# Designed miniproteins, single chains: the designs that were tried, part 61

Each design is a single chain, and the fold is of that chain. pLDDT is the mean over its residues in the fold that is shown.

## One batch from the design tools (miniprotein)

Design m2246
Fold by ESMFold2-Fast:
Structure m2246 (fold): chain A 110 residues (1-110)
Amino acid sequence: SFMEKVEEILDLLQEILNIADEIIKKNPKVPEEIVKAHLELGALTVLLQMAVVLNADKETLERIARRALETAQRLVDLIKKFAESSSEEIKEKAKKMEELVERLKKLLEE
């Protein structure tokens, strides 16, 4: 069902946020752009959660979810760029985040 897809979208967004949070906390040299993208994604995830609680229509939920996908993609791209000059651990985390974004994209295309 559509609501089962929204629940999976929220779970994927939370996993992406958690991985990015670990990178930010462990790496004091992380660019401010990554911190800002993480905060923006967090805000959109909360907005989507609130829209679900308030029983928003499918079109509204899809619009918020698509904005969250765009922000998640930007966050992953920024982290991948940072990873090029960083540790193998950050590269591994970036690959996992990329996989989560691809799963999120497929849910919104189906």
Scores: mean pLDDT 89

Design m2247
Fold by ESMFold2-Fast:
Structure m2247 (fold): chain A 114 residues (1-114)
Amino acid sequence: ASVQDLAKTILYFLGVEGVTPNTDLHLEALNLAKDAGLDIKELVQVTPSSDPELVKKVASVFGVLAKRKKLDPNLVATEVFNLGKQYNVPLPVINTLVEGILNPDPDIEEKANK
């Protein structure tokens, strides 16, 4: 899987229109979130207009997935920034995604890797 595929899949997960996800990465993210004990029904309803804490949970899931796939989190964060701007995602939301990808929630990371 490529850095571009993961970045597109993150934006698709947030309901950004016109983005095509990688289906395997989308399913792996859902499985990782389930393993981390997250509420999947809540997580799949997260949009760019959601609370920053929920956006950060989504970003953390994908940050952990990036590490698991041996993708450079800095390159993933850069691609999310570039695509987020292209698809008119608000800058504060892009910043929350970048932060969560680079510094995933430790509780999510620990539970996913048990």
Scores: mean pLDDT 86

Design m2248
Fold by ESMFold2-Fast:
Structure m2248 (fold): chain A 67 residues (1-67)
Amino acid sequence: MSEREIVLRAVGLILRGIGHELDGDYEAAAKDYREAAELFSTIDDEESKKLAKLAEEKAKEAEEKAK
């Protein structure tokens, strides 16, 4: 995938994760946030590294709420 396609896919996963949280599906939200974090981590720039960390934090929050 192009770098732009990776970013757009990762953003889409964040939005989907937010939707799952609103539905109370924290397990699905955590999975989406984890996948987004992994995608952002493949991009070697400051913005993507910051977004990867944010997505990872969101995944951890969702994982805690799921249990």
Scores: mean pLDDT 83

Design m2249
Fold by ESMFold2-Fast:
Structure m2249 (fold): chain A 72 residues (1-72)
Amino acid sequence: MILEEARRIYERIKPHLTPEEQALVEEDLKIIEEGLKNPEDRESAIKVTAAYLRLIGLEIDLEIQRRKEEEK
């Protein structure tokens, strides 16, 4: 379930996000939730995919930053 996976990613990264980054992730979660209401709409599917990929990319970037801090 894409929305549940996206929410799990947000819960993992949320403690490492600024308030501004949290707002951006919450907008992406809204895009996913709204897009999933129209699963046969190609434009909605593209927006959901893009929002989900942005979440994955942010989690990867935060993991890289965390590893750099732990290796100091």
Scores: mean pLDDT 79

Design m2250
Fold by ESMFold2-Fast:
Structure m2250 (fold): chain A 80 residues (1-80)
Amino acid sequence: LAEAEAAVREAAREVTEAVREAVAAGRLDLAREAMARLAEIGRETGARLQAARSDEERAAALREAAERARALAEEVRAAL
């Protein structure tokens, strides 16, 4: 579980850094879209965590969230 939690924290940081890069580039549209998508990932992950009955299920939900957030950060940077 701790490893999955660490992965989510790292991925969230990558999205935050990508958003800062978008803002610095004057791409407020891209920054807003990225923040909205990150919020969606958070909501979906929260629902999965609430439904999870084991640490394995919680870790799986967090790993999926980390993968989605990392992909989002890459998409933002690619669009710059």
Scores: mean pLDDT 85

Design m2251
Fold by ESMFold2-Fast:
Structure m2251 (fold): chain A 64 residues (1-64)
Amino acid sequence: SIRDEVREYLKEHGLDKLSAAELVEFAQTKFGVDPNTVLEIMQERKLSEVTVDEAVEIIEEALK
């Protein structure tokens, strides 16, 4: 699942949250998501960094 992939990425990198740049690279590399779409959603939600739950929601929205 997207949630398991995000959790594994955070664990492997010793992170609690993803920055905008990290989320963009992760979503593009793992799911083929457009970087501009991810950044637009983050700006609309006023987020500079995201939790696992927020990352899942953003990636799912970007894949619609």
Scores: mean pLDDT 84

Design m2252
Fold by ESMFold2-Fast:
Structure m2252 (fold): chain A 75 residues (1-75)
Amino acid sequence: SVEELERRREQTERALEEAQKQADELKAKYEENPDDETTKQNYQTLQDVADGLKAAYEKFKEAYEKKRKEEEEKK
């Protein structure tokens, strides 16, 4: 349903915000100590997770908008 797609979009958006925040914090730590390969790998992993969540968010947003338009057009 449209309501289910909106809930999934909101949940994914919150998860994305948290993952991006953690990635940004690890990136800042890596920039302060660029020889720390472990921190670099950890921020790259979290950035990949954030990128995946962003892609999922965009797909749910597109699906929500498409389904909403289809329901509006069908009356």
Scores: mean pLDDT 80

Design m2253
Fold by ESMFold2-Fast:
Structure m2253 (fold): chain A 81 residues (1-81)
Amino acid sequence: LPSKALQEAAKKKAEELAKKLEEETGLPVKYEVEFYEDGTAKITITVEGPEKIIVYTYTIKFDKETAEITEEKEVEELPAK
């Protein structure tokens, strides 16, 4: 699992991103944060519109030797239910 500091940082980032997207879109936004044993954190932000659902996935990897954080962003659009 990531350090407590990284877990708190990832959660705060997810909250900030979700709030910004909700403010910009005016649509319901939800977020989830998952932590993996290798130290990876995955943030999934879902914006639910009447016509489509937009999913933003952020993958954060922490290098224990260099203390460097690598971030990857993916965006997926799904049809609404």
Scores: mean pLDDT 74

Design m2254
Fold by ESMFold2-Fast:
Structure m2254 (fold): chain A 88 residues (1-88)
Amino acid sequence: MKIDELIEEARKLLEEARAGKLTADQVYERMKEIAKKYNLEEIIKELDRLREVLPDAVGLAIGFLTVLAQKKGRPYAELEGPIEEWRD
């Protein structure tokens, strides 16, 4: 399912943000790119909302992963575990 691949890309984005490799602006732009790549443009309004509320790269990446978890019907905590725990 494309949502699972998108969640994997969002998880990698979070890891890059936690490593200090990305600014909040870079995280936001990559979030929009990922959403468009997987034809999930409908979540862009939620990404814009996350941008206004979350002040930093890591927080923004966590917010993005949370939005994707809601789309899949999974809690965020499961998405930080081994890939096999949240794959369907």
Scores: mean pLDDT 69

Design m2255
Fold by ESMFold2-Fast:
Order: structure tokens, then C-alpha cells, then sequence
Structure m2255 (fold): chain A 99 residues (1-99)
């Protein structure tokens, strides 16, 4: 009985984690798209191309996160989480370069 309650809590926490990660990836995609426009406006086509690549990667990550969640592939979700952290660092570096 107590084991069933713990299992429900774990399921809820896992679902919440994937929802948060999907939202963060969406925000990073929007931020990267904005930075691409900003880079073009500043005459930095090199940074604009990098930003567009990051935006494309984050959009693919959202799809991959949803597919992994539907399959219950938590090992894949952990790998995608690390990739999300890397993409966030790349967006932050790009923001610093354009400031």
C-alpha cells in the first residue's frame, strides 16, 4: 500500500521534470531565434548562423524529449537533459557576445 503511493509520487515527479525540460527547451529555442535576428541586425552573420543552429537543435530536443517520455526511456531523457544544459550554456555565451 505505501509502495503504491511512493510509485505514484515518482511518476508525478518524472512527468513534472519532463514538462519543465520541454518548457525550458522551448524558451531556449525562442531566445536563440531572437539572438539570430539581433546578430543579423548587428551585421554578425557568423553569430546569426550559430543562433539559428541552436534554435534548430532545441526544437529537435523538444521532439526527442516527448518521444523518449512516451516510450518511458528515462536513460535517453537523462542524455537529453545534459544536451539541454549544453545548449543553455551556448545561448548564454551568444548573448554575452552580442551584448
Amino acid sequence: MEEELEKLREERDREHRVTVQTVVAGILSAAASYLADLAEKQGRPDLAERARTIAEETKKLVKELNEAYEKGDWERIDELSRKLDQLEAEVNALEAELA
Scores: mean pLDDT 81

Design m2256
Fold by ESMFold2-Fast:
Structure m2256 (fold): chain A 84 residues (1-84)
Amino acid sequence: LALAAIALGLLAIALGRAALALGTSPEALALAIAAMLLGIGAIFLGLYALKTGDVEAAAEAVREGVEGVELGLKAIEIAKKLGD
């Protein structure tokens, strides 16, 4: 779970950066930043769970990572619509 959370966090950051590369509307920018912040949170909480064996922290890190990925995908969708 902790490694999955770290992987999801990295993906959320990558998707947020991709959204910013496609275009900058205030809405897409806000979602891209939120995705990157959730991704960072998932990585730190995942690393904490790996160090401590805290299974609740690992589960929370996965939730943050999933939410970050979802927001990153929404940011990309909005940025693409602005570019069209």
Scores: mean pLDDT 77

Design m2257
Fold by ESMFold2-Fast:
Structure m2257 (fold): chain A 56 residues (1-56)
Amino acid sequence: SRAEELRQRALALAHRFAEQGRVDEAEAFGKAVFAAIDAGDLERAEALIRQAERSL
């Protein structure tokens, strides 16, 4: 599903934040994306993912 794809992308990006020593950002990002997905707001989840990709 689209939600599952977004969860997988979010986990990969959270790992990349953590690898750069940005552990607090990894945690905050993961929580925000998963909250958006759980709320059914897939557009917000994708926007957060794209923002994270630009910052990495």
Scores: mean pLDDT 86

Design m2258
Fold by ESMFold2-Fast:
Structure m2258 (fold): chain A 93 residues (1-93)
Amino acid sequence: MSLDQQRAIAARLAALVSRVPGVESVDVAVDAAARTITLTVTLRPDLSDAQRRAIAARIAALASRVPGVQAVRVRLAVRDGRPVVVVTVRLAD
């Protein structure tokens, strides 16, 4: 997969995830050599644990349907007191 294709997938993922209710911001990192895209998704601070898990599951489902995506891993975390979802996307060859 070319770097331009990886960047196109990263842009598509960011656009899809940013439209999910409860998402405030999306930061994207592309590791072209590892064929990995990492999304750091900042959520609203007033969400319950159940709501955060539901959003994480929705993000995983959306990311897994993007052409060129081979695998998706999602982790809930807290950064700087804010709930975040860390999405690690592995790209196809």
Scores: mean pLDDT 86

Design m2259
Fold by ESMFold2-Fast:
Structure m2259 (fold): chain A 81 residues (1-81)
Amino acid sequence: NAMELIKEAVRLFLSGTPEAIKEGTEKAIQALRELPRYEAEIAGSLVLIALSIVKKYSTDPEVKKAAEEAGEAISREVERL
């Protein structure tokens, strides 16, 4: 279900690799497209907060870049709601 995709996306973001962040982003976008607008906006906002924290605390430039690109993609999806 969509909420399990959000949970998996957050777990992938916390694993702290560029590949996991990309996979998590794809799962988050899928979930946002399946959720009702109100729930999608809340879930998308929480995901954006998680990505901003990952970017802030990571010392890996590739992780920072992946988190920034993920944030842009999720933000665009939320704007479409």
Scores: mean pLDDT 86

Design m2260
Fold by ESMFold2-Fast:
Structure m2260 (fold): chain A 74 residues (1-74)
Amino acid sequence: HMMEEEERRLEEYRRSLAEARAARAAGETLGPRGGVPTKDWEKVVRSARLLALATGDPAAVETLEQGLALLEKR
């Protein structure tokens, strides 16, 4: 049960990261996330970073680390 859900979530995550990387390569920029508070956004980014580390995708880790650094610089 849980392993099947985990596999499904990892597949969705990988797909989302591939789409995000493609959009970045096309010159698209991420706008502000609908006014989500910086503190809540940091939690989302940190959780995503842990998941990226679990999947072993170095490009995903790099992207999330850059995003977190920009939030911290705020």
Scores: mean pLDDT 60

Design m2261
Fold by ESMFold2-Fast:
Structure m2261 (fold): chain A 67 residues (1-67)
Amino acid sequence: GPREAERNRLLEEAIEAIRKGDVESAERLLVELYLRGLISAEEANEIGRALRAGDYEKAIELLESLK
């Protein structure tokens, strides 16, 4: 539905931000996903922890798993 399409779009944008080394944009998109109710607080916290740890591969894998 429209909610899943919007979630998928924001997840893809977050993944691309990480791939470009734009961690600040990735974190903003993660907050947007949470505020829109598209991901849970637990999911947002796990991905955020991976980003802060510099584990970008894990962050991308976690984002891909939500699609």
Scores: mean pLDDT 87

Design m2262
Fold by ESMFold2-Fast:
Structure m2262 (fold): chain A 76 residues (1-76)
Amino acid sequence: SAARREREAASLFAAGGIWLAAGEFFKERGNLEEALEAYERAIELAQKAIELASEEDRPLAEKLLERAREKKEEVE
C-alpha cells in the first residue's frame, strides 16, 4: 500500500538522518573511522528511502543522500 511505503520511506529517512548526526559527532571527536562508517550507513538508508519515497518526497531523501556523500568525502 502507498501508506505503508510512505511510512517505510519516512522511517529510513529518519534513520539516515540519525546516522548522519552520529557521523558528525564522531568527526568532532576525531574518530574519523567511526565517522566514515556512520556516513556510509546514512548513504545506504538514504538510497533505500529514495527507492520507496513518493515523487513528491523523493527530493528530501536525495538531499539527505547528497549531504551524507559530501560528509563522507570530508573524512576519506
Scores: mean pLDDT 89

Design m2263
Fold by ESMFold2-Fast:
Structure m2263 (fold): chain A 101 residues (1-101)
Amino acid sequence: MLDELARAVLQDPRARERFENAVRVATYLAEKYNDPDLAGRVATAAMVGAYRLAQGLSDEEAAKIAMEEARKLGIPEDVAQAVGYAVRGDLEKALELLDKY
């Protein structure tokens, strides 16, 4: 499943950029809080959202799906919101929210 999602995301420039934003969020969490498990869950939720962008969904729809997936994976609400901002293309707001986490 993830391999198929990754291929679709990498072939779509918009989806790739938004997934890369979420990887920056995951890296920030792994480095600042020494929490690689949380970082992996963030990357998974973001991949699902970015895949929906590759399928032609809007930024808002893809962000909602990424946040729903984040909640299903047990990610804290503030971090789930940051994933949503990253998938929407607002990396600055995503990182600002994590500074409060």
Scores: mean pLDDT 82

Design m2266
Fold by ESMFold2-Fast:
Structure m2266 (fold): chain A 68 residues (1-68)
Amino acid sequence: AEAEALLARLEATQPLPPHLRDLLRRYLSGEMSEEELVAHLQTVEGFSEEDARALVEGLRALVEWARR
């Protein structure tokens, strides 16, 4: 229920590319776990495990910031 509000707050501070916006919406709505997000980045987007984990850590930091 908070996904759209959190995304709006994040986008007000830092513009998000459309593909990242959809990915974040799914993650924030609970449709995707952190492990599923990492797996998606590796298998679909071709990220290394290190890069995928770094991106997920960055997203967690942004979500924590946006919830304050």
Scores: mean pLDDT 71

Design m2267
Fold by ESMFold2-Fast:
Structure m2267 (fold): chain A 108 residues (1-108)
Amino acid sequence: GAVVLRVTVELEGEITDEDAQKIMDAVRKAVLEALKEAGLEPTRILVTVRKDGNRLTVDAVVVLPGDTPDEQVERAAELLKERFPQAIKEAAPNAKVVDVRVEVRRLP
């Protein structure tokens, strides 16, 4: 089994390929820092940026061991929800944050 923690941020604005790379790097750093503070070691981290019309979607998918305690997962989710939008705004100040979602799934 696994625990999957997904953070999705929706952005509006003109985002260059250079901005997208900066966002990906900043988000990856923020994810690693938040997990370290929560005392978690991920089995996998995937950060993706996708364009859909005038919106940009940034996804961070964190895979944790299936035996990871709920308290630590909740702690990491809280930290990511706070730090993820800030990391994006620092990397691409011209981007407007429209929505932030955090999902936790336990897989068999």
Scores: mean pLDDT 82

Design m2268
Fold by ESMFold2-Fast:
Structure m2268 (fold): chain A 92 residues (1-92)
Amino acid sequence: SSELQAAVQALVQAFRDAGFEATASLSGNTVTVTARSSDPLALIGLALRLIGLQLDGLPIEVSLEGDTLTVTISADNESELLALVNTVIASL
């Protein structure tokens, strides 16, 4: 949907506003964000913040490999995916 695409674009912009290079893809009810930074402490800080959300029960997957952070957000439907995307934006 156009609303979900706009939310994904807002998510990418939120990562960029936080100082990261970011791209995202949407496939079905799954959003995958890839964020990069030349500052490893900034990436670690972001990863820990997002892992905190995962530990609090948010259905996201977080992976940090080298200079690249990958966040996968999955939901059963579009309304839940929109809510999760907005929650991740609010954490940045």
Scores: mean pLDDT 86

Design m2269
Fold by ESMFold2-Fast:
Structure m2269 (fold): chain A 74 residues (1-74)
Amino acid sequence: MPTKEQEEEIKRALAEVQRLAAELIKKGALEEAEKALEELSKRIEEYADKKDWEGALEALKEAVRKLEELLAEV
């Protein structure tokens, strides 16, 4: 199980990913949003299987950055 601190950070990062993905979809960048979410999903599964919650959090943070970059391009 992640620590309470990691759980809190994961929840916040996940909410941010969802918000940014929704904004990309609203701008018509559905394919780009889907690709970013698929990549994230694969990485989260890998880290969760290893119980590497720090790695999972970093993957979420990287996804946030990638989605922000995609939003800047549309």
Scores: mean pLDDT 79

Design m2270
Fold by ESMFold2-Fast:
Structure m2270 (fold): chain A 92 residues (1-92)
Amino acid sequence: EARRLELEAVELALRGVEAAEAGDLERARALFREAVELLERAAELRGHPPSEEARANMAAGAEALPELLAADPELAAAARAQLEKWRALLEA
């Protein structure tokens, strides 16, 4: 199910935010990279595969996000809150 992959991706992204806040940028990057791969697969299963540009943008985001989240606690809190909302919607 696409929903199961989306839920797993959100859980990985939440751990990525936690790793970035702890200063483990390489672990955060790996977690965000895996989350992006699961989201791409979920989108394909829903019949809406991301464009090449969208895939490149998501990959660039996964590489850049850990440093941004580590430097900005308000951004990290906002990211966590948004991911928790997505998790709740996927579990409903």
Scores: mean pLDDT 85

Design m2271
Fold by ESMFold2-Fast:
Structure m2271 (fold): chain A 77 residues (1-77)
Amino acid sequence: SVEEEFEELLREADRELQEAADKGDLEEAKRILEETVERLRELLEENPDMPEELRKLIEQTIAHLEGLIKKLEEEIA
């Protein structure tokens, strides 16, 4: 299901982000977040018939991750 794909994608991203954080690799963390946002946008595009509440949750997640990317850019600069 779309919900299961969403959950799996976030679980994978969390694992990769923790690995990047453990290495202190802010550039890698940013790349992972950017890839995750792109994959979430693809999930929305591929599933136009998903429940509205799930769509909103994914959109809110994208907004949150974009906020994290901005904060990381400020720290890297």
Scores: mean pLDDT 86

Design m2272
Fold by ESMFold2-Fast:
Structure m2272 (fold): chain A 59 residues (1-59)
Amino acid sequence: ELAALEAQAAELAKSDDLDSQLKAGLYRAKILLSRGDIPGSDKAAVLAGLEARLAELEA
């Protein structure tokens, strides 16, 4: 749900660590995709890319 993603992004953004800031940015991008606030038709492909990037940062 959007509220869970917002909470995760906010917590990560409190850190000055670069990895945490990168993860916060990726979570915010997922929120924007969920709201449809980006122009374009390939939301599924963009979302898959964001998920893959988050997985890389967690690995």
Scores: mean pLDDT 70

Design m2273
Fold by ESMFold2-Fast:
Structure m2273 (fold): chain A 88 residues (1-88)
Amino acid sequence: MKAKITVDADGKVTAEGEFPEPVTGALLVKGTDPYSGTAIGGGWGDADGRARAEGEVKPEDSGIYTLVGVTADGRLFATEPVKLEVPA
């Protein structure tokens, strides 16, 4: 599953994606693993599997980020990881 994860000049991160089933929320995670990665932001999910999460980062926080959808039964769906270069 693919996500669009972007960062602006102020360090605001926006992540958007679509999951194959309903999600109740979304997490923006630094890392590739939803269980060991650091959640840096969160957002919403819907019955169509659409999800959006937002967070804030500093230049030193450049690295790999993943959008994670959370289902009502506690399952986690991770998107393909995205490399972010945070502006200095």
Scores: mean pLDDT 81

Design m2274
Fold by ESMFold2-Fast:
Structure m2274 (fold): chain A 65 residues (1-65)
Amino acid sequence: SMMEEAAKRLEEELKKIGANVKEIKVEGDEITVYLGETSYIVKMQALALATEMELEGVKVRVVVV
């Protein structure tokens, strides 16, 4: 499905930028990414990836825990 492919792509891209990914949840039409402690630069890159996916029609929420 598009949501599964989007979540997998997001996880791979987040790993490439060195993000501390705690969990990724797919809930209906939304992907929620839970990040641990991370730098400002990595946080900005994660938000940019979320924005790209929103332009593609996938809702992405980034939460720092």
Scores: mean pLDDT 83

Design m2275
Fold by ESMFold2-Fast:
Structure m2275 (fold): chain A 60 residues (1-60)
Amino acid sequence: EEEERRAKLAQAALVLTDPRNADTSIEDIAKALGFDSVEEFEEEFRRLYGKTPEELRAAA
């Protein structure tokens, strides 16, 4: 049912772990992938991966 949203979150994870995007804000990534808000993006990402986008990027 939320397969498209799940695919967008997976794409975000790839963008976050790419060193070329280290200077790209999480807000810009959320907007580029069509999320209505950064807060919604962060909550859905944490729900799926068990960590925030900031935590994933810091680990990359």
Scores: mean pLDDT 77

Design m2276
Fold by ESMFold2-Fast:
Structure m2276 (fold): chain A 68 residues (1-68)
Amino acid sequence: GEEIKERALEILKRILEMHGYSEEEIKKILEEAKKLSAEETLEFVKEILKKLGYSDDEIEAIIELIKK
């Protein structure tokens, strides 16, 4: 639902900040994700985490926290 999408975007924002993304870059990424459904937002987050070098196990753990 909306709560899952909001949580996914909040976690994504924090991770991007930790990886040195600027406020402007983060805003642009989040605006693109806001156009997606909740399920599409989860897939978008997974793809970004994979590009940032997170393992499949780490990504799965993050997604489970978002879904809870």
Scores: mean pLDDT 83

Design m2278
Fold by ESMFold2-Fast:
Structure m2278 (fold): chain A 85 residues (1-85)
Amino acid sequence: EMEALAEALIERIRGLPGLSPEAKEELARLVQRALDHIRKGDFEAANREIVDAVRLLREHTPQQQAAEAEQELSLVWSKMRELAS
């Protein structure tokens, strides 16, 4: 269930226009690391990976596209926390 959410988010990130392939893979890596930390019960480490992903989006995407991606990332993060509870 959490794996399916992470996979869907990674696919969405890879489909984002305007991001370099390198930035897309870095974002996918950060999402995967956050999922690994959630599985271990380390929500503090998972949150740090999410913060890094948001920072990368803000650096490499126009403000409107960054805000939409941030909202999607936040929704997936909230749902993963709910499923882990």
Scores: mean pLDDT 73

Design m2279
Fold by ESMFold2-Fast:
Structure m2279 (fold): chain A 62 residues (1-62)
Amino acid sequence: GPMIAVAVEDVEGDGGTILTLKKGDVVEVLKEFSERLVAARLLSDPSKVGLVHKDKLEIISG
């Protein structure tokens, strides 16, 4: 199934590359972008896609 994660803290995005998240927001992890960053999609608004630091996310089962 999809890899699902939850934001462990608020994340301030830059409006383009880094995804803005609130603590408790649920995301689908789409791809590992680098050792520190994943590409993720916000489940409550699937139009919002961006990069998130791995340390801001806790992986949960989908």
Scores: mean pLDDT 82

Design m2280
Fold by ESMFold2-Fast:
Structure m2280 (fold): chain A 68 residues (1-68)
Amino acid sequence: MEELIEKLAKEIKERTGLSDEKARKAAEILVKYKPKNVDEAAHLLMYLTGLSREDAVKAAEIGLELLK
Protein backbone atom coordinates (compact mmCIF):
# COMPACT_ATOMS: atom_id res chain seq x y z
CA MET A 1 0.00 0.00 0.00
CA GLU A 2 2.74 2.53 0.92
CA GLU A 3 4.63 1.79 -2.33
CA LEU A 4 1.46 2.39 -4.36
CA ILE A 5 0.86 5.73 -2.60
CA GLU A 6 4.48 6.83 -3.23
CA LYS A 7 4.33 5.83 -6.91
CA LEU A 8 1.02 7.63 -7.42
CA ALA A 9 2.23 10.73 -5.54
CA LYS A 10 5.33 10.91 -7.78
CA GLU A 11 3.22 10.72 -10.97
CA ILE A 12 0.79 13.37 -9.69
CA LYS A 13 3.71 15.66 -8.77
CA GLU A 14 5.43 15.22 -12.16
CA ARG A 15 2.26 15.76 -14.24
CA THR A 16 0.61 18.56 -12.19
CA GLY A 17 3.50 20.42 -10.54
CA LEU A 18 1.95 20.06 -7.07
CA SER A 19 4.21 20.00 -3.99
CA ASP A 20 5.38 16.68 -2.52
CA GLU A 21 2.98 17.05 0.44
CA LYS A 22 -0.05 17.91 -1.72
CA ALA A 23 0.69 15.10 -4.20
CA ARG A 24 1.11 12.54 -1.41
CA LYS A 25 -2.12 13.64 0.31
CA ALA A 26 -3.99 13.34 -3.00
CA ALA A 27 -2.51 9.86 -3.59
CA GLU A 28 -3.51 8.71 -0.07
CA ILE A 29 -7.11 9.86 -0.62
CA LEU A 30 -7.37 8.16 -4.03
CA VAL A 31 -5.99 4.86 -2.66
CA LYS A 32 -8.13 4.97 0.54
CA TYR A 33 -11.49 5.93 -1.00
CA LYS A 34 -11.09 4.24 -4.43
CA PRO A 35 -13.45 6.63 -6.28
CA LYS A 36 -15.20 5.12 -9.32
CA ASN A 37 -14.84 8.07 -11.69
CA VAL A 38 -12.92 11.33 -12.21
CA ASP A 39 -15.81 13.53 -11.04
CA GLU A 40 -16.15 11.68 -7.71
CA ALA A 41 -12.36 11.67 -7.23
CA ALA A 42 -12.05 15.39 -8.01
CA HIS A 43 -14.81 16.26 -5.50
CA LEU A 44 -13.05 14.22 -2.78
CA LEU A 45 -9.69 15.88 -3.53
CA MET A 46 -11.19 19.39 -3.48
CA TYR A 47 -13.01 18.73 -0.20
CA LEU A 48 -10.18 16.94 1.67
CA THR A 49 -7.06 18.68 0.27
CA GLY A 50 -8.26 22.12 -0.85
CA LEU A 51 -6.99 21.62 -4.41
CA SER A 52 -8.44 23.77 -7.18
CA ARG A 53 -10.93 22.06 -9.49
CA GLU A 54 -8.35 22.03 -12.31
CA ASP A 55 -5.61 20.40 -10.18
CA ALA A 56 -8.12 18.00 -8.57
CA VAL A 57 -9.36 16.83 -11.99
CA LYS A 58 -5.79 16.27 -13.24
CA ALA A 59 -4.81 14.34 -10.10
CA ALA A 60 -8.04 12.29 -10.31
CA GLU A 61 -7.39 11.34 -13.96
CA ILE A 62 -3.83 10.21 -13.10
CA GLY A 63 -5.03 8.27 -10.06
CA LEU A 64 -7.79 6.42 -11.90
CA GLU A 65 -5.41 5.62 -14.81
CA LEU A 66 -2.79 4.10 -12.47
CA LEU A 67 -5.23 2.32 -10.09
CA LYS A 68 -6.99 0.42 -12.90
Scores: mean pLDDT 81

